# Designed miniproteins, single chains: the designs that were tried, part 109

Each design is a single chain, and the fold is of that chain. pLDDT is the mean over its residues in the fold that is shown.

## One batch from the design tools (miniprotein)

Design m3786
Fold by ESMFold2-Fast:
Structure m3786 (fold): chain A 74 residues (1-74)
Amino acid sequence: EKAEQNRKNGEGALGAMRKLGEEAKEAKKEDIEKARELMERMEYYGKVGIELDPEKSKEYEEALKKGKEEVEAV
């Protein structure tokens, strides 16, 4: 039960990171400070995901790196 809840929470964290990354890309076109705040939230969910599912830490690290690179490219 606890392991299944942690897995579902981890999957939610990846989804939140993707959504925040997309919002940060759009925000960066108009407001760099808002994009920075959204990126900080994405980093927070990345840390939570690693804590909840350490065996998938590489996936969270790669998602965070890719998200940062995509926002930087805008």
Scores: mean pLDDT 74

Design m3787
Fold by ESMFold2-Fast:
Structure m3787 (fold): chain A 81 residues (1-81)
Amino acid sequence: SPKEAQRQAILISASITALMLAAQILERDGELTPEKRAEIIARLRALIAELEKLLPQLDPDTQELIRGDMAIAEDYIKRLE
């Protein structure tokens, strides 16, 4: 349903935010190894792909919010690469 798609998109977006925060903590502590960085990039890309699939089912306001979150995540991935 549209309500379930919106709920799922918000939860996935929250997961992306939590993963980016975890990566920043690892970087701050000098623990962001090349292996962990690659794993985080792969997980972020997978979550972005799930959001892309949900986008057409969302209302316009939620689409705008989610596109913003995806852009932030893509920018973060480019900085990790």
Scores: mean pLDDT 89

Design m3788
Fold by ESMFold2-Fast:
Structure m3788 (fold): chain A 100 residues (1-100)
Amino acid sequence: SIKEIVVETQMLVGVILLHLATLKRVEPDNADYQELFDLAVRYDELVDKLLKKALENKDLETAKELLKLTQEVHKTLQTGSLDEVKKKIEEFIKKVEEML
């Protein structure tokens, strides 16, 4: 259901934020972790806004796309470099803004 996809996406964004918040706490002087955290917060705000619209409009395709984008961010955070994560989040922020 669309509600399940919305909840799954929100939970996954939360996992991403917690991971980056942990990195920021462990290395507070590392500006890259601070920058990534700030980008992830912006991504969270935009995704939450678009998920609410998707839920109200019963727009399953938009909800699925947001889950897919969030899964790609999570995967890149686990397997990629910090530069790759930054690039991916910046790209997806632009994409989500265009969908709003």
Scores: mean pLDDT 86

Design m3789
Fold by ESMFold2-Fast:
Structure m3789 (fold): chain A 91 residues (1-91)
Amino acid sequence: SVVEEIREATDLADQIETALRNMDRATLSRLLAQAERHYADNPILLARLADIVGKLKKEGKYDSIDLLLSTLQRFPRLREGFDFMLEVMNV
């Protein structure tokens, strides 16, 4: 169902934010692989990831942003949607 998909995408984004804040490379890689497979074109996940980058920028957490961007190089579908969403949301 659409409601379950929104919830799952939101929960995944929350887990990604936690992994980034903890600099947990192994967990981040696993979560982004899941996102690539199931949610690469999901606008809720992509918008949440853009919001996370915006928050991390405001907090000066550039190491977390660098970790996200470097890890996304391994996931081209998710990277493409993420890059587009950053432009749309002016992050």
Scores: mean pLDDT 88

Design m3790
Fold by ESMFold2-Fast:
Structure m3790 (fold): chain A 64 residues (1-64)
Amino acid sequence: SLEEVLDKMTEVQIEAVKAGYGFSDVSGKPLKKAYLSKKSKRIVNEEDAKGYFKDEELELLREE
């Protein structure tokens, strides 16, 4: 199903982010913090976690 495909894609993105790929600041350096919104199936930075996704349950994927 489409939901199963999206879940699998999210899993691949999660592993990439944990390895330091996929999410960067404006200078191209990996983000120090990254979060997963399970409701929205999105990986978000700390600013978006505190703003647009503040009312969603977020899982910390990466912190350095």
Scores: mean pLDDT 69

Design m3791
Fold by ESMFold2-Fast:
Structure m3791 (fold): chain A 74 residues (1-74)
Amino acid sequence: SHMEELKKEFEQKRKEITAEYRKHLESIQAKRDELEKRGEKPKLVPHPIDPKRLLNELSYELVKKTIELAKKLK
């Protein structure tokens, strides 16, 4: 089913966004630990894109593509 493939694709993208954000947070923590070890004051480098925002955009896109697919089936 095209609908099932679409949902599977978007679920994979959600997982990728979550995994990339987690990796970014781990990288920031490692950098902080390194700076602290050298006696330097670490600063939090915020992620440029909020993961909640990206996930909401994916949900909107899924709805939009679902509507387009429904139009083609009718």
Scores: mean pLDDT 72

Design m3792
Fold by ESMFold2-Fast:
Structure m3792 (fold): chain A 63 residues (1-63)
Amino acid sequence: SAQEELIQRFLENPLLILTASPEDLQLLRESPQKPALIQALEKEVKNPKVGPQAQQALQLLQE
């Protein structure tokens, strides 16, 4: 489905959460894949090149 394809896209590039629409962001927050997205972002937070961006994405996802 289009919804599954959307979620897969964010799993492949979780930093895209920073530019997600409010509708897409709500979908991700309600998704059973939310824990997987959090896990992927927590790995990126440890990367000094993108850590601040990953932290912002985590905050958006966890609201």
Scores: mean pLDDT 84

Design m3793
Fold by ESMFold2-Fast:
Structure m3793 (fold): chain A 91 residues (1-91)
Amino acid sequence: MKELLEAVNKLADKVEEAIKKNPELREELAKALGIPEHQVVTEIVEAALSDDREKLEVALKLIEKHAGKEVAEEIRKLAEEVIKLVRELEE
């Protein structure tokens, strides 16, 4: 439980950081995911919590385009950690 919350917070913080440094990224993510700009971070976190690989790949491709490959890879690793921790809590 506590470890999952920490992983979720790290993922949310890193996505927020990428968006803050790249203003166009928020708008493109909102359009690609079909959600309001203020929900972008929440949607990406929820995609990781539900293992929604399709949504995560769409988000990561846009993050790579605007923030670079290193940032996208870091966010991918954080999302993978959330996915693993959710699976551990189910069994």
Scores: mean pLDDT 84

Design m3794
Fold by ESMFold2-Fast:
Structure m3794 (fold): chain A 89 residues (1-89)
Amino acid sequence: QPVLERLRKSPPSTLNGRSFVSIGEEITEKELESLGIPKDFPFKGWQGKIGSSMLSTSLMAPVEGVKPEDVEKVIRERVKEQAEKMKKS
């Protein structure tokens, strides 16, 4: 659960702004480090349920206690927050 709160506070702009609509089909380990996401994070659940893109990583395993539904919820919240901020820009 601390991982989910950390994810909520990490702005999509750390991933070239792509995480607002879609992180894209791929994300690198360096981008994960920049976002502050652990290597063990369930990456495919992180984006695939929000956008039509599937993230490609075989380095990561599911983090203990983190459910895909919770990850999707956090991503939806981040997308909404980013959309609101973009309207103000």
Scores: mean pLDDT 43

Design m3795
Fold by ESMFold2-Fast:
Structure m3795 (fold): chain A 79 residues (1-79)
Amino acid sequence: MKYSKIVSQALIEVASRYDPKLAKDMEELLKKNGSLPQSKADEYTDKLVSINPTAPSLITGEAIRMIGDELEKSGLVPK
C-alpha cells in the first residue's frame, strides 16, 4: 500500500507551515509524477531542516498522526 504517499503528504503539510510556495511546488511534482522521487524528497527535507531544524520531528509527527487516522478508520485502534 502507498505508505510513501502518507510521508509525502506529511512533508507537504510541514512545508506549507514554513514555505507555502515550496509546498505548492511539491504538490505539483507529486501530481505530475504520482510520487515524490526519493532524491527530491531528500532535497526538500534538507531545505526544510535549513529553515527549521525540528522539521524531521514535525514530519514524523504528522506521518504518525496520518497513520493513526488510517488505523482508526480501519477499526484497528485499540480501545
Scores: mean pLDDT 71

Design m3796
Fold by ESMFold2-Fast:
Structure m3796 (fold): chain A 117 residues (1-117)
Amino acid sequence: SAAAREEAIKLYEKAIEYAEKALKLAEKALKNPEDKETKEKAALYLLKASRYAQKALLYEALAEGRVSEAELEEGLAQLEREEKEAEKYIKENVPEAEEIKEGAEIIIKSAKEKLAK
């Protein structure tokens, strides 16, 4: 339980780190909309931030007794499978910089609210 809570905290901190990286690159892409590489990198950092936030929620659920260790393992395995497919999808369908910015701001706010508990 204590170990699961510590892991959740670390994963929320990583979610914020990658969301802040996504936000910074999205702001650069807004200033130079022809820079597709910067926009793609922003989107991939946003995906990474989202996956860390989802993993944090699973570990928080385990720490609170809302899921079993087996359910955590299954959830983590599913997120790993989905991340590979999501990376490919993003490269083929890069979101607009404003959408990446909004997504990053939502993750930062949500993760900070979780860490304040």
Scores: mean pLDDT 89

Design m3797
Fold by ESMFold2-Fast:
Structure m3797 (fold): chain A 97 residues (1-97)
Amino acid sequence: SEVDKLTEELVKKYREEGFEDVAKSIELLTKDAREKGLPDEEIIEVLKAFSTINELIKTGKYDEEKLEKAVDVLARYFGLSEEEKQYMLEKIKKKIK
C-alpha cells in the first residue's frame, strides 16, 4: 500500500529527527483517515499536508503558498469553518517564527 509506505517513511524520518510526537500524530492520522473511509489518494494528500506544515515549523522557512495549500487540505479533512482555518493558520505562523 502506498499509504502504508508513506506512513512508515514519515514516521521513521520524524523519529530519527527526535520528533516522537509528530511521528505518533502521523500514525494516528493514517488510522483516523482510514476509519473515516477516505480513499488512499486523499489519505496521501492529508499526510503530505501534515508533513509540509511540520517541515515549515522545523526549518523556520516561511512559504505562504505551501502553508496555505497544506492548511486547506487539513481544514477540509477536519471539517473546519473559515474562522477555525484562519485560527489554525495563525497558530502555525507563530510556530514558524
Scores: mean pLDDT 87

Design m3798
Fold by ESMFold2-Fast:
Structure m3798 (fold): chain A 96 residues (1-96)
Amino acid sequence: EEERLQQSIERIRAIEEAERPAVERQIEELAEELLERGVREELVEELRRALEEILEREGVAAALLWLAVLSAELRKAETLEEQEKVVEEFIESVKK
């Protein structure tokens, strides 16, 4: 039973690593959408970096949760100024 538990932990880690490219793609797609909308390049780069740090340190599930929250907030932001504010507030929240 303990051998199966160790194997399950390794399997969970393998699944997380397998899903990593899909999350990285979502981060890139979000960055491209924001740039297309006219959000400042520096702000988009900071957001990308923050999301990549979450993915690296906290894993796929945490990164997906943050991406979902950010996407929902950005959908509510109708103006460029509001979208930039959402991104800045998100970055600050993620950085403590």
Scores: mean pLDDT 79

Design m3799
Fold by ESMFold2-Fast:
Structure m3799 (fold): chain A 91 residues (1-91)
Amino acid sequence: SPPLSSLTGGELMRLVIDTVREQLEKVASGELTPEQAKQALLDLGFPALAERVYEAALKVKNGELTVEQAFELILVNSEELTQIGAELQAK
């Protein structure tokens, strides 16, 4: 994968969004644990988003939320959108 510093802001945002969806889908399928999904976002340098993905992934694994519901909760929460924007500007 290309280094984060080589991506445009739009490319980085798409990578983050696609990574969140992919990690939640893989947790739902049993390919990844919630801890592994969290680590993927930590590896991208988004610790606040990683914690939110971890909480959502636990609920997906436990059958409390669908992947789509978990993904929408992450995106619709104004704090998460603000945090993603702040972390994006820090890169």
Scores: mean pLDDT 75

Design m3800
Fold by ESMFold2-Fast:
Structure m3800 (fold): chain A 92 residues (1-92)
Amino acid sequence: SHFDNMRNLFRRYSQTMSPDDMIGMFQSIAQSLIDHVRQSRDQTIRDQAIQTLNDMFRIISDSTGHDPTITSRTQQIMNNTNTQINSIIQSS
């Protein structure tokens, strides 16, 4: 699926990236997920997008040894993305 491809892409590239680069990629993927939900406006796609974000958040946390600063920044992106995705579905 599109979500599996995004998760696999992130997992592959995150192993060769700095924490800042991982956060940047996470933000780019989050934006792509928002755009996909906006175009489909489907509850199932919303659930899959949120699950994908949760999985990627865990990859970043594990890769950075649960660094509080990196975790905080990643959590903020996660929260903002979830808010935007839920707003799109509620507006449908």
Scores: mean pLDDT 79

Design m3801
Fold by ESMFold2-Fast:
Structure m3801 (fold): chain A 111 residues (1-111)
Amino acid sequence: MEKKKKVEEEIKELEELKEKAIKEFEKNNDSDTVDRIEGLYKRTKELVEEALKLEKYDLALEIIELSKKMIEFLKLKANPDLLSKEEWEKLRKEENEIQERLEKLEEELKK
């Protein structure tokens, strides 16, 4: 019960983060980044709902955390002048690691 409440609180924080990011990128006419953020949020909600049905609350929390990190990476990618070439290569590796981890968590939900 307490873990379920924590998941519900974290998903609300993710929704607020999503709304703030979308508002910022809409102001800059960056429809590609808006679409990526909306797609990520939709996928995250679907995975969290499945995890909640299976009472896999720790999995749901990890999925939300990784999704929050991915939104921050999309924000950085939309501002390419903020990072050096080495920082971009590091960010790309971290983005790939998060993507791989999300895929493994999706597979874990199917067990």
Scores: mean pLDDT 79

Design m3802
Fold by ESMFold2-Fast:
Structure m3802 (fold): chain A 81 residues (1-81)
Amino acid sequence: SLSDREKAVLKELLRIAAEGLRQGLSDEELRARLEEHLRRQQVPAALGEQFLSLVLTLVRLARQERIDPEELLAAAEKTIE
């Protein structure tokens, strides 16, 4: 299970992704912003890769299913304990 600190970082990434999409960031710019945040938070590489993959997968799935990516990211944030 994730620690409280790890859950907080994941919630921060979901919020950063939603804000970046609202600002009209490209997928490349969004990835770079999320990677920079993970680096600054000193998240272990394996966990950071999992978090990055999760957030980017949610954005991709939202677009595939014709759901607003911001809404899916917000829903994901609410499911974290």
Scores: mean pLDDT 85

Design m3803
Fold by ESMFold2-Fast:
Structure m3803 (fold): chain A 90 residues (1-90)
Amino acid sequence: TEAEELLEEIEKLVDELQELMAQALASKDPSEQKKLIAEIKKKVEELKKLIRKGMEVTTDPELLRRIAVLGFVALGIAGEADLLERQIAK
């Protein structure tokens, strides 16, 4: 279904966000970290749009629950990126 296709795209973006966050945390170069944080923020905004669309195209409680869980993971990654950005700005 369209909702299942959106869920797969959301899962893919969450995986990409986790990889970018791991790279940002492993980097010792503030310029590289800032570039990775910018990519994370861009993908989080894309993810928010897909989550909104997913919530509009399905009323299935199981799909809605899975979308919500992925949304919480994305919020956690966004929070980590914000914390790292503040540390770099010191």
Scores: mean pLDDT 85

Design m3804
Fold by ESMFold2-Fast:
Structure m3804 (fold): chain A 100 residues (1-100)
Amino acid sequence: GRDAEEALALAREALRLAEEGKGEEASRLGLKAGDKLKKALGKGERGPDVQEASRLLSRAARLLGERGASPSPKTAPVAREVGRKLREIGDEFQQELLSR
């Protein structure tokens, strides 16, 4: 659905920005993508867009935690929250797939 498509588009951009070291911008898009992904999952969407969005967001979250996190007090909390939220979404989706 639309939420899954929007999540995928935002997840792709968040990963690109995270790979470029733009942690603050990647974190903002990652949060938006996570919210859209949660809406899609809440509606029972399990299609390829949801799977790919979850995978890309999990990868972006790892990069934000490892390389993209600024030591700045203003950006570090946001990057940590994004990473935590995205890992939780990824783990929940992975568990859902394995339980089928």
Scores: mean pLDDT 69

Design m3805
Fold by ESMFold2-Fast:
Structure m3805 (fold): chain A 66 residues (1-66)
Amino acid sequence: SQEQLEAELAQLRRELQSDTAKRYDEIEAQAKSDEELQARVAELNRDVQREFQRRRQELLDRYRQS
């Protein structure tokens, strides 16, 4: 159902937000320069976006078949 899909997407967003925050804190603590921090944060954002799109598509495919 639409409600179940929206609930699962909301849960996915919460999980990725939590993971991203933890990974950001680690990058911030470990980065030795502003340049390194910017590069690693850009990579993190790319990775999170890719994972969100992949997992979102998996959810959509499941609900589309039903």
Scores: mean pLDDT 84

Design m3806
Fold by ESMFold2-Fast:
Structure m3806 (fold): chain A 95 residues (1-95)
Amino acid sequence: AEEYYKKGYEAGKSGDPEKAYETARKAAEDEKAGPMGAGAAGAGAGHGAAVSGDPETGRAAAEAAGISSEKAGDNLEANMNAGVGAVAGGAAVAS
């Protein structure tokens, strides 16, 4: 999970919406990441976006976190991690 969070965080912090979205989306679709890895990547991307202060990157991270949440399904912890990413991404958009 930590590895995927760091990948998402660096992508979000870059202020590049495409990198933030694709990093989180690829983690969500990667069978090796699993639900926990997908949620962590979404959380990282959202957090990074918030740090960057870029509204577009925040929006992209929030959208990718939605995909992570869908992949998490009934796994509450993974779904909560994806939710954190969506909230953090939304905060960047609002800022």
Scores: mean pLDDT 63

Design m3807
Fold by ESMFold2-Fast:
Structure m3807 (fold): chain A 63 residues (1-63)
Amino acid sequence: SETFVFEVAGEKITVVLSETGATASGKNEEAAKRAEALAQHFVEKGGKEGAAEGMKRAKEASK
């Protein structure tokens, strides 16, 4: 599994990618749910590697 950590409004969100899907967790539950939904969408369309690229892009956009 690959793990991505990024910050939204000072809160850390952790996204874990697997071959079967994605999960996200963080103190900001709304941002975590949004990250999880986005990651799951990318896993379904582009596989784990496509999701990883999407998460890297999201992390750069959040900086």
Scores: mean pLDDT 74

Design m3808
Fold by ESMFold2-Fast:
Structure m3808 (fold): chain A 91 residues (1-91)
Amino acid sequence: MLEEELKEAFEKIKKELNLDLEYDLEKLKEIAEFAKKAVGDKFSPYAVVAEYIAEEYFKFPLAYNPEIRTLEEAIEWVKRQKEILDFLLNI
């Protein structure tokens, strides 16, 4: 069930990274439909959640990465984006 997969992926990433970000099912569904049209069989709920965090938390306009297929890859990608943002804000 896509909705349960998105929620589980979101909660796991949120917990690991201690993000102050709320779950928005409608926004996640919009990103999931875009991802499904763009990559078809390579669709991943972890990539969708990573894109949602990029848009809502980091304010990146488009950051969907179809190579994110696992929880670990999503966590590492989000961590890297946070490090880049923190670096840019402290220069």
Scores: mean pLDDT 76

Design m3809
Fold by ESMFold2-Fast:
Structure m3809 (fold): chain A 88 residues (1-88)
Amino acid sequence: SEQEKLIKELSETVDKAARAAEAGDTQTAVDYVNKAIELVKKIKINKKTSIQLTAFAMHLLAAAVAAGSQEVLDAVRKFIKVANEKSK
């Protein structure tokens, strides 16, 4: 389904954001987090996707903290806010 394609693209985008953050590529990490936010806006929320979004948020937060980048952390906080608002 279109939803499954969006979730797969979101998962791949989250992985790219985390890897960029861990590599110290702050701009690339922020760009991928912003892409992840736009993908979240297109996804229909149900129990399964809510659990997946929580896992993605935890992965991004861990990468941002490990990177020690305020810019990446701020982008991840925006991702968490959008995911939470979408889940209401």
Scores: mean pLDDT 87

Design m3810
Fold by ESMFold2-Fast:
Structure m3810 (fold): chain A 60 residues (1-60)
Amino acid sequence: QRFVAEGAAEVVKEGNLYKVTGLGANSRLKNTETGDAYSLAPGEIAYFDENGVLKKLILK
């Protein structure tokens, strides 16, 4: 699955993982193939590998 960070989100690469942190009210992860979106509240974190596979999600 391919995801992009939209809105006020921070993306940091660490090795082969991408850490996406929500920073604002409209922070979200969007699947570019399906158009589905996952909302991230400020401080929520998602981890993806280099193939766009979600590895871990930390909510709240």
Scores: mean pLDDT 70

Design m3811
Fold by ESMFold2-Fast:
Structure m3811 (fold): chain A 84 residues (1-84)
Amino acid sequence: DEAEFNKIVDETIPGEIVDKEDLLNFLKAFFKLSEREAEAWLGHSGGPGPNALGGFFKNVFGVDVGETVPRDFFIRVITPLIRS
């Protein structure tokens, strides 16, 4: 549900840029995961180091992201994938 997605984004990603903690909080809230499950998924799909966000988006959502993930970009990219 797009309304549920937007509510969770507002609660977990309050800033203009999505950081690692924002993504972990989003995964926990949206997919109803534990802290350990969210961290394991990001580690497995994102890989080690500073590019973990980029790796996660590429491997899980099939999209390439730049050095930073803007909040508006996250919403625009993920909304169609959640709807589909």
Scores: mean pLDDT 73

Design m3812
Fold by ESMFold2-Fast:
Structure m3812 (fold): chain A 73 residues (1-73)
Amino acid sequence: MPSVAEQVRALMARVEELVDRFIETGDLADLREAEALLQEIAALLPQLSPEAQAEVQARLGEIYAKLKAYVES
């Protein structure tokens, strides 16, 4: 059975794929799908250990840094 941490890791990988595709194409549909998955991740986050939460927060920081660089370029 997939753990909550495994589910969140899979969702994070999908968000990263959608964000990279949005940066390449400018397609807002990919960004909107990524936002929906980020809300799902946020709902699962309190169920993770503090260490797993820190890991997810670090990965979210990298995603936000990519988006910021894209809009500021």
Scores: mean pLDDT 84

Design m3813
Fold by ESMFold2-Fast:
Structure m3813 (fold): chain A 84 residues (1-84)
Amino acid sequence: RKYVEELLKRADEILARAEATTDPEEKLREVMTLSAVLLGLSILILVMKKEGADPAFVEEAEKRFDELTDRANRLEAEALAALA
């Protein structure tokens, strides 16, 4: 729980920085960092599911992961378009 909540908070902070920056190169770097955090989060969610953690907490974490992944993909597309 603690590590999932810390990674979710870190993802939100990175997402806020990526959305606030007007530099497409900096935006892309933030998105790459966010992608690494999301990979770590996906592994922790898998471990929690395997260890029989609270299903409601796991479902909420998976929902947050999907939302963050969608936002990351949108920001990546925006940054790449601006760099082209």
Scores: mean pLDDT 81

Design m3814
Fold by ESMFold2-Fast:
Structure m3814 (fold): chain A 97 residues (1-97)
Amino acid sequence: MAIKLLEAAIEEIQEAIEALRAGDVDTALRKLRVALGLAQLADDIQPDPLVREAIRLLEEAIRALEAGDVDTALRLAEEALRLLQEALERLRREQQS
């Protein structure tokens, strides 16, 4: 279950980043909020320090975007994406062992 939630969160962040680059702030904000919820559910099922850090970065990205700071939101979303991808790869390796 946690793997599928992390995969879904990663997809939502990727779509949010694309929306930000296209200037679609409303779509980006909606996608980041969905990603935050999915990451929170994943951490509730299997607590992970990388997932918790990504949750903090997503919360900061949402606040930056609500304040109109698209550049900060993009940077924070990209960092959250990297952390969730790292957590997902680690979790996949643990399940293959």
Scores: mean pLDDT 87

Design m3815
Fold by ESMFold2-Fast:
Structure m3815 (fold): chain A 102 residues (1-102)
Amino acid sequence: VEELRRRGEEAIREAEKLAENAKNIEEIKEAAKAAEEAIRVARELVRRGAVAEARELLDRLAPVVTKLSKLAEKYPELLEERFYLEALYVHAAAEVTVAELA
């Protein structure tokens, strides 16, 4: 769990940094992959019973996902990557919410 929290923290910081500086399609894709890694870590935290940690990670990631979605709107080539990232986040948020209610 501690290792997963560290990986999630690193993935969010990387996604934030890449999203702030993204100027082209390749840079947006790189930022999206970092955000996807943070989402995967949050889902693994839920599977291990670390629900509060997963919630904190997703809450911190939400503005990064929003920023990347807006950046991707400028590029039709990124339509699939944009919707995949959004869908992945929504699915993870639903998993965390269900776990919090259990």
Scores: mean pLDDT 84

Design m3816
Fold by ESMFold2-Fast:
Structure m3816 (fold): chain A 80 residues (1-80)
Amino acid sequence: DKELKRKYAQLYTASSINQSGADTSRMLAERNEKLAEELKDNPELAERYRRLAEQFRRDAEGNEKASEELLKKAQELKES
């Protein structure tokens, strides 16, 4: 079924996009965590970078979960 193959490909592609988003957000979280550590002499600015890192960590978790759910849907559709 050509339509089923197309839907499978779309779900797989969407999963890959979400995984790339998770990887990018994780990298940004790590960068902001490092900046917070380097700013030991400025605790207010360090706290801002820590909060930004926490937000990127949440974004990464959300995108990773979305990627996994899309992959699961793609696998279920392929079995149909």
Scores: mean pLDDT 86

Design m3817
Fold by ESMFold2-Fast:
Structure m3817 (fold): chain A 90 residues (1-90)
Amino acid sequence: SDAVDERIFDLVARVLRARLDSPEMDRLLALARAGRSGELQRLATENPDPAMRAALDAIRRVQGQLTGRLPRTEEEEAMLREIEELLAEA
């Protein structure tokens, strides 16, 4: 759904802002830097399946990285919870 798509891109933006190291996130970051969040959403609307699969794969990798980080910040813990909820809906 569009709401899930928006939530994925909002979560990706929050993860990118946290500067988590991930090759998949670097690709999404390059896309985000090439355009604003509106452009990223537009591209997702035009090519939803490949962009969404790439975002979900990147989010799963970030989940693994965050799980291995100790101690975690409050923001990182919140991101982990949102990732787990999002993956349960996907």
Scores: mean pLDDT 57

Design m3818
Fold by ESMFold2-Fast:
Structure m3818 (fold): chain A 71 residues (1-71)
Amino acid sequence: DAVLEAAREAAERVGAALAQAGIDATVELEVVGPADAVGAQRVVATVEARVDPADPADVTVRVTVSPPELL
């Protein structure tokens, strides 16, 4: 699963960058399906971060990655 490997690598890179900045964040990964990413639309990695106001130290980051052809 090259798509899953690319997505996992992107998520790990984001997590490593956040850790180096001293931010403890939960990284959630979503992979776009073949019909959306390969057939109809090719999507580049998208990163969205959300902060919980109750616990500002708890940050959630979502990463969406297109197929490996773009890597």
Scores: mean pLDDT 57

Design m3819
Fold by ESMFold2-Fast:
Order: structure tokens, then C-alpha cells, then sequence
Structure m3819 (fold): chain A 72 residues (1-72)
């Protein structure tokens, strides 16, 4: 879940993009080292879902809502 949010944020650019990029760099390095098939499958499934602009917009809306709720 958090990894998915970080990947979505990396596409935002600016402050959130930089933060998401830094987090994904660490995650990608750890995932590569661990060679976890389960994590790889989850990431691939998410990448496929995010190819749909409608799905991407929905995920962005959800990420925004989560950040707003966390700020309250």
C-alpha cells in the first residue's frame, strides 16, 4: 500500500515527487536484493492498472484523500 502511494506521488513532481522518488529508490533496491516474487507481482499488477488514465485519476484522488485525513 505505502509503496503504491509512493509510486503515485513520484509522478506528481515537485516536493511529493522528490519524496516518492527517494522512497522508491530505497524500495526498488531492497526489492531487487530480496528478489521477492510476491512483491514483484504486486508492483506489476499496479503498473498495469495505472496504464488506464481513469484508474490513475482514481488512485490520485484516493492518495489525496488519505493525505488530507492524515493532516486533520
Amino acid sequence: MLENLARLLSKEGGYWGALGEAYLKKLDAATRAAMSAEIKADIEALREAMKDPEVLAELEARARAILEEAAK
Scores: mean pLDDT 58

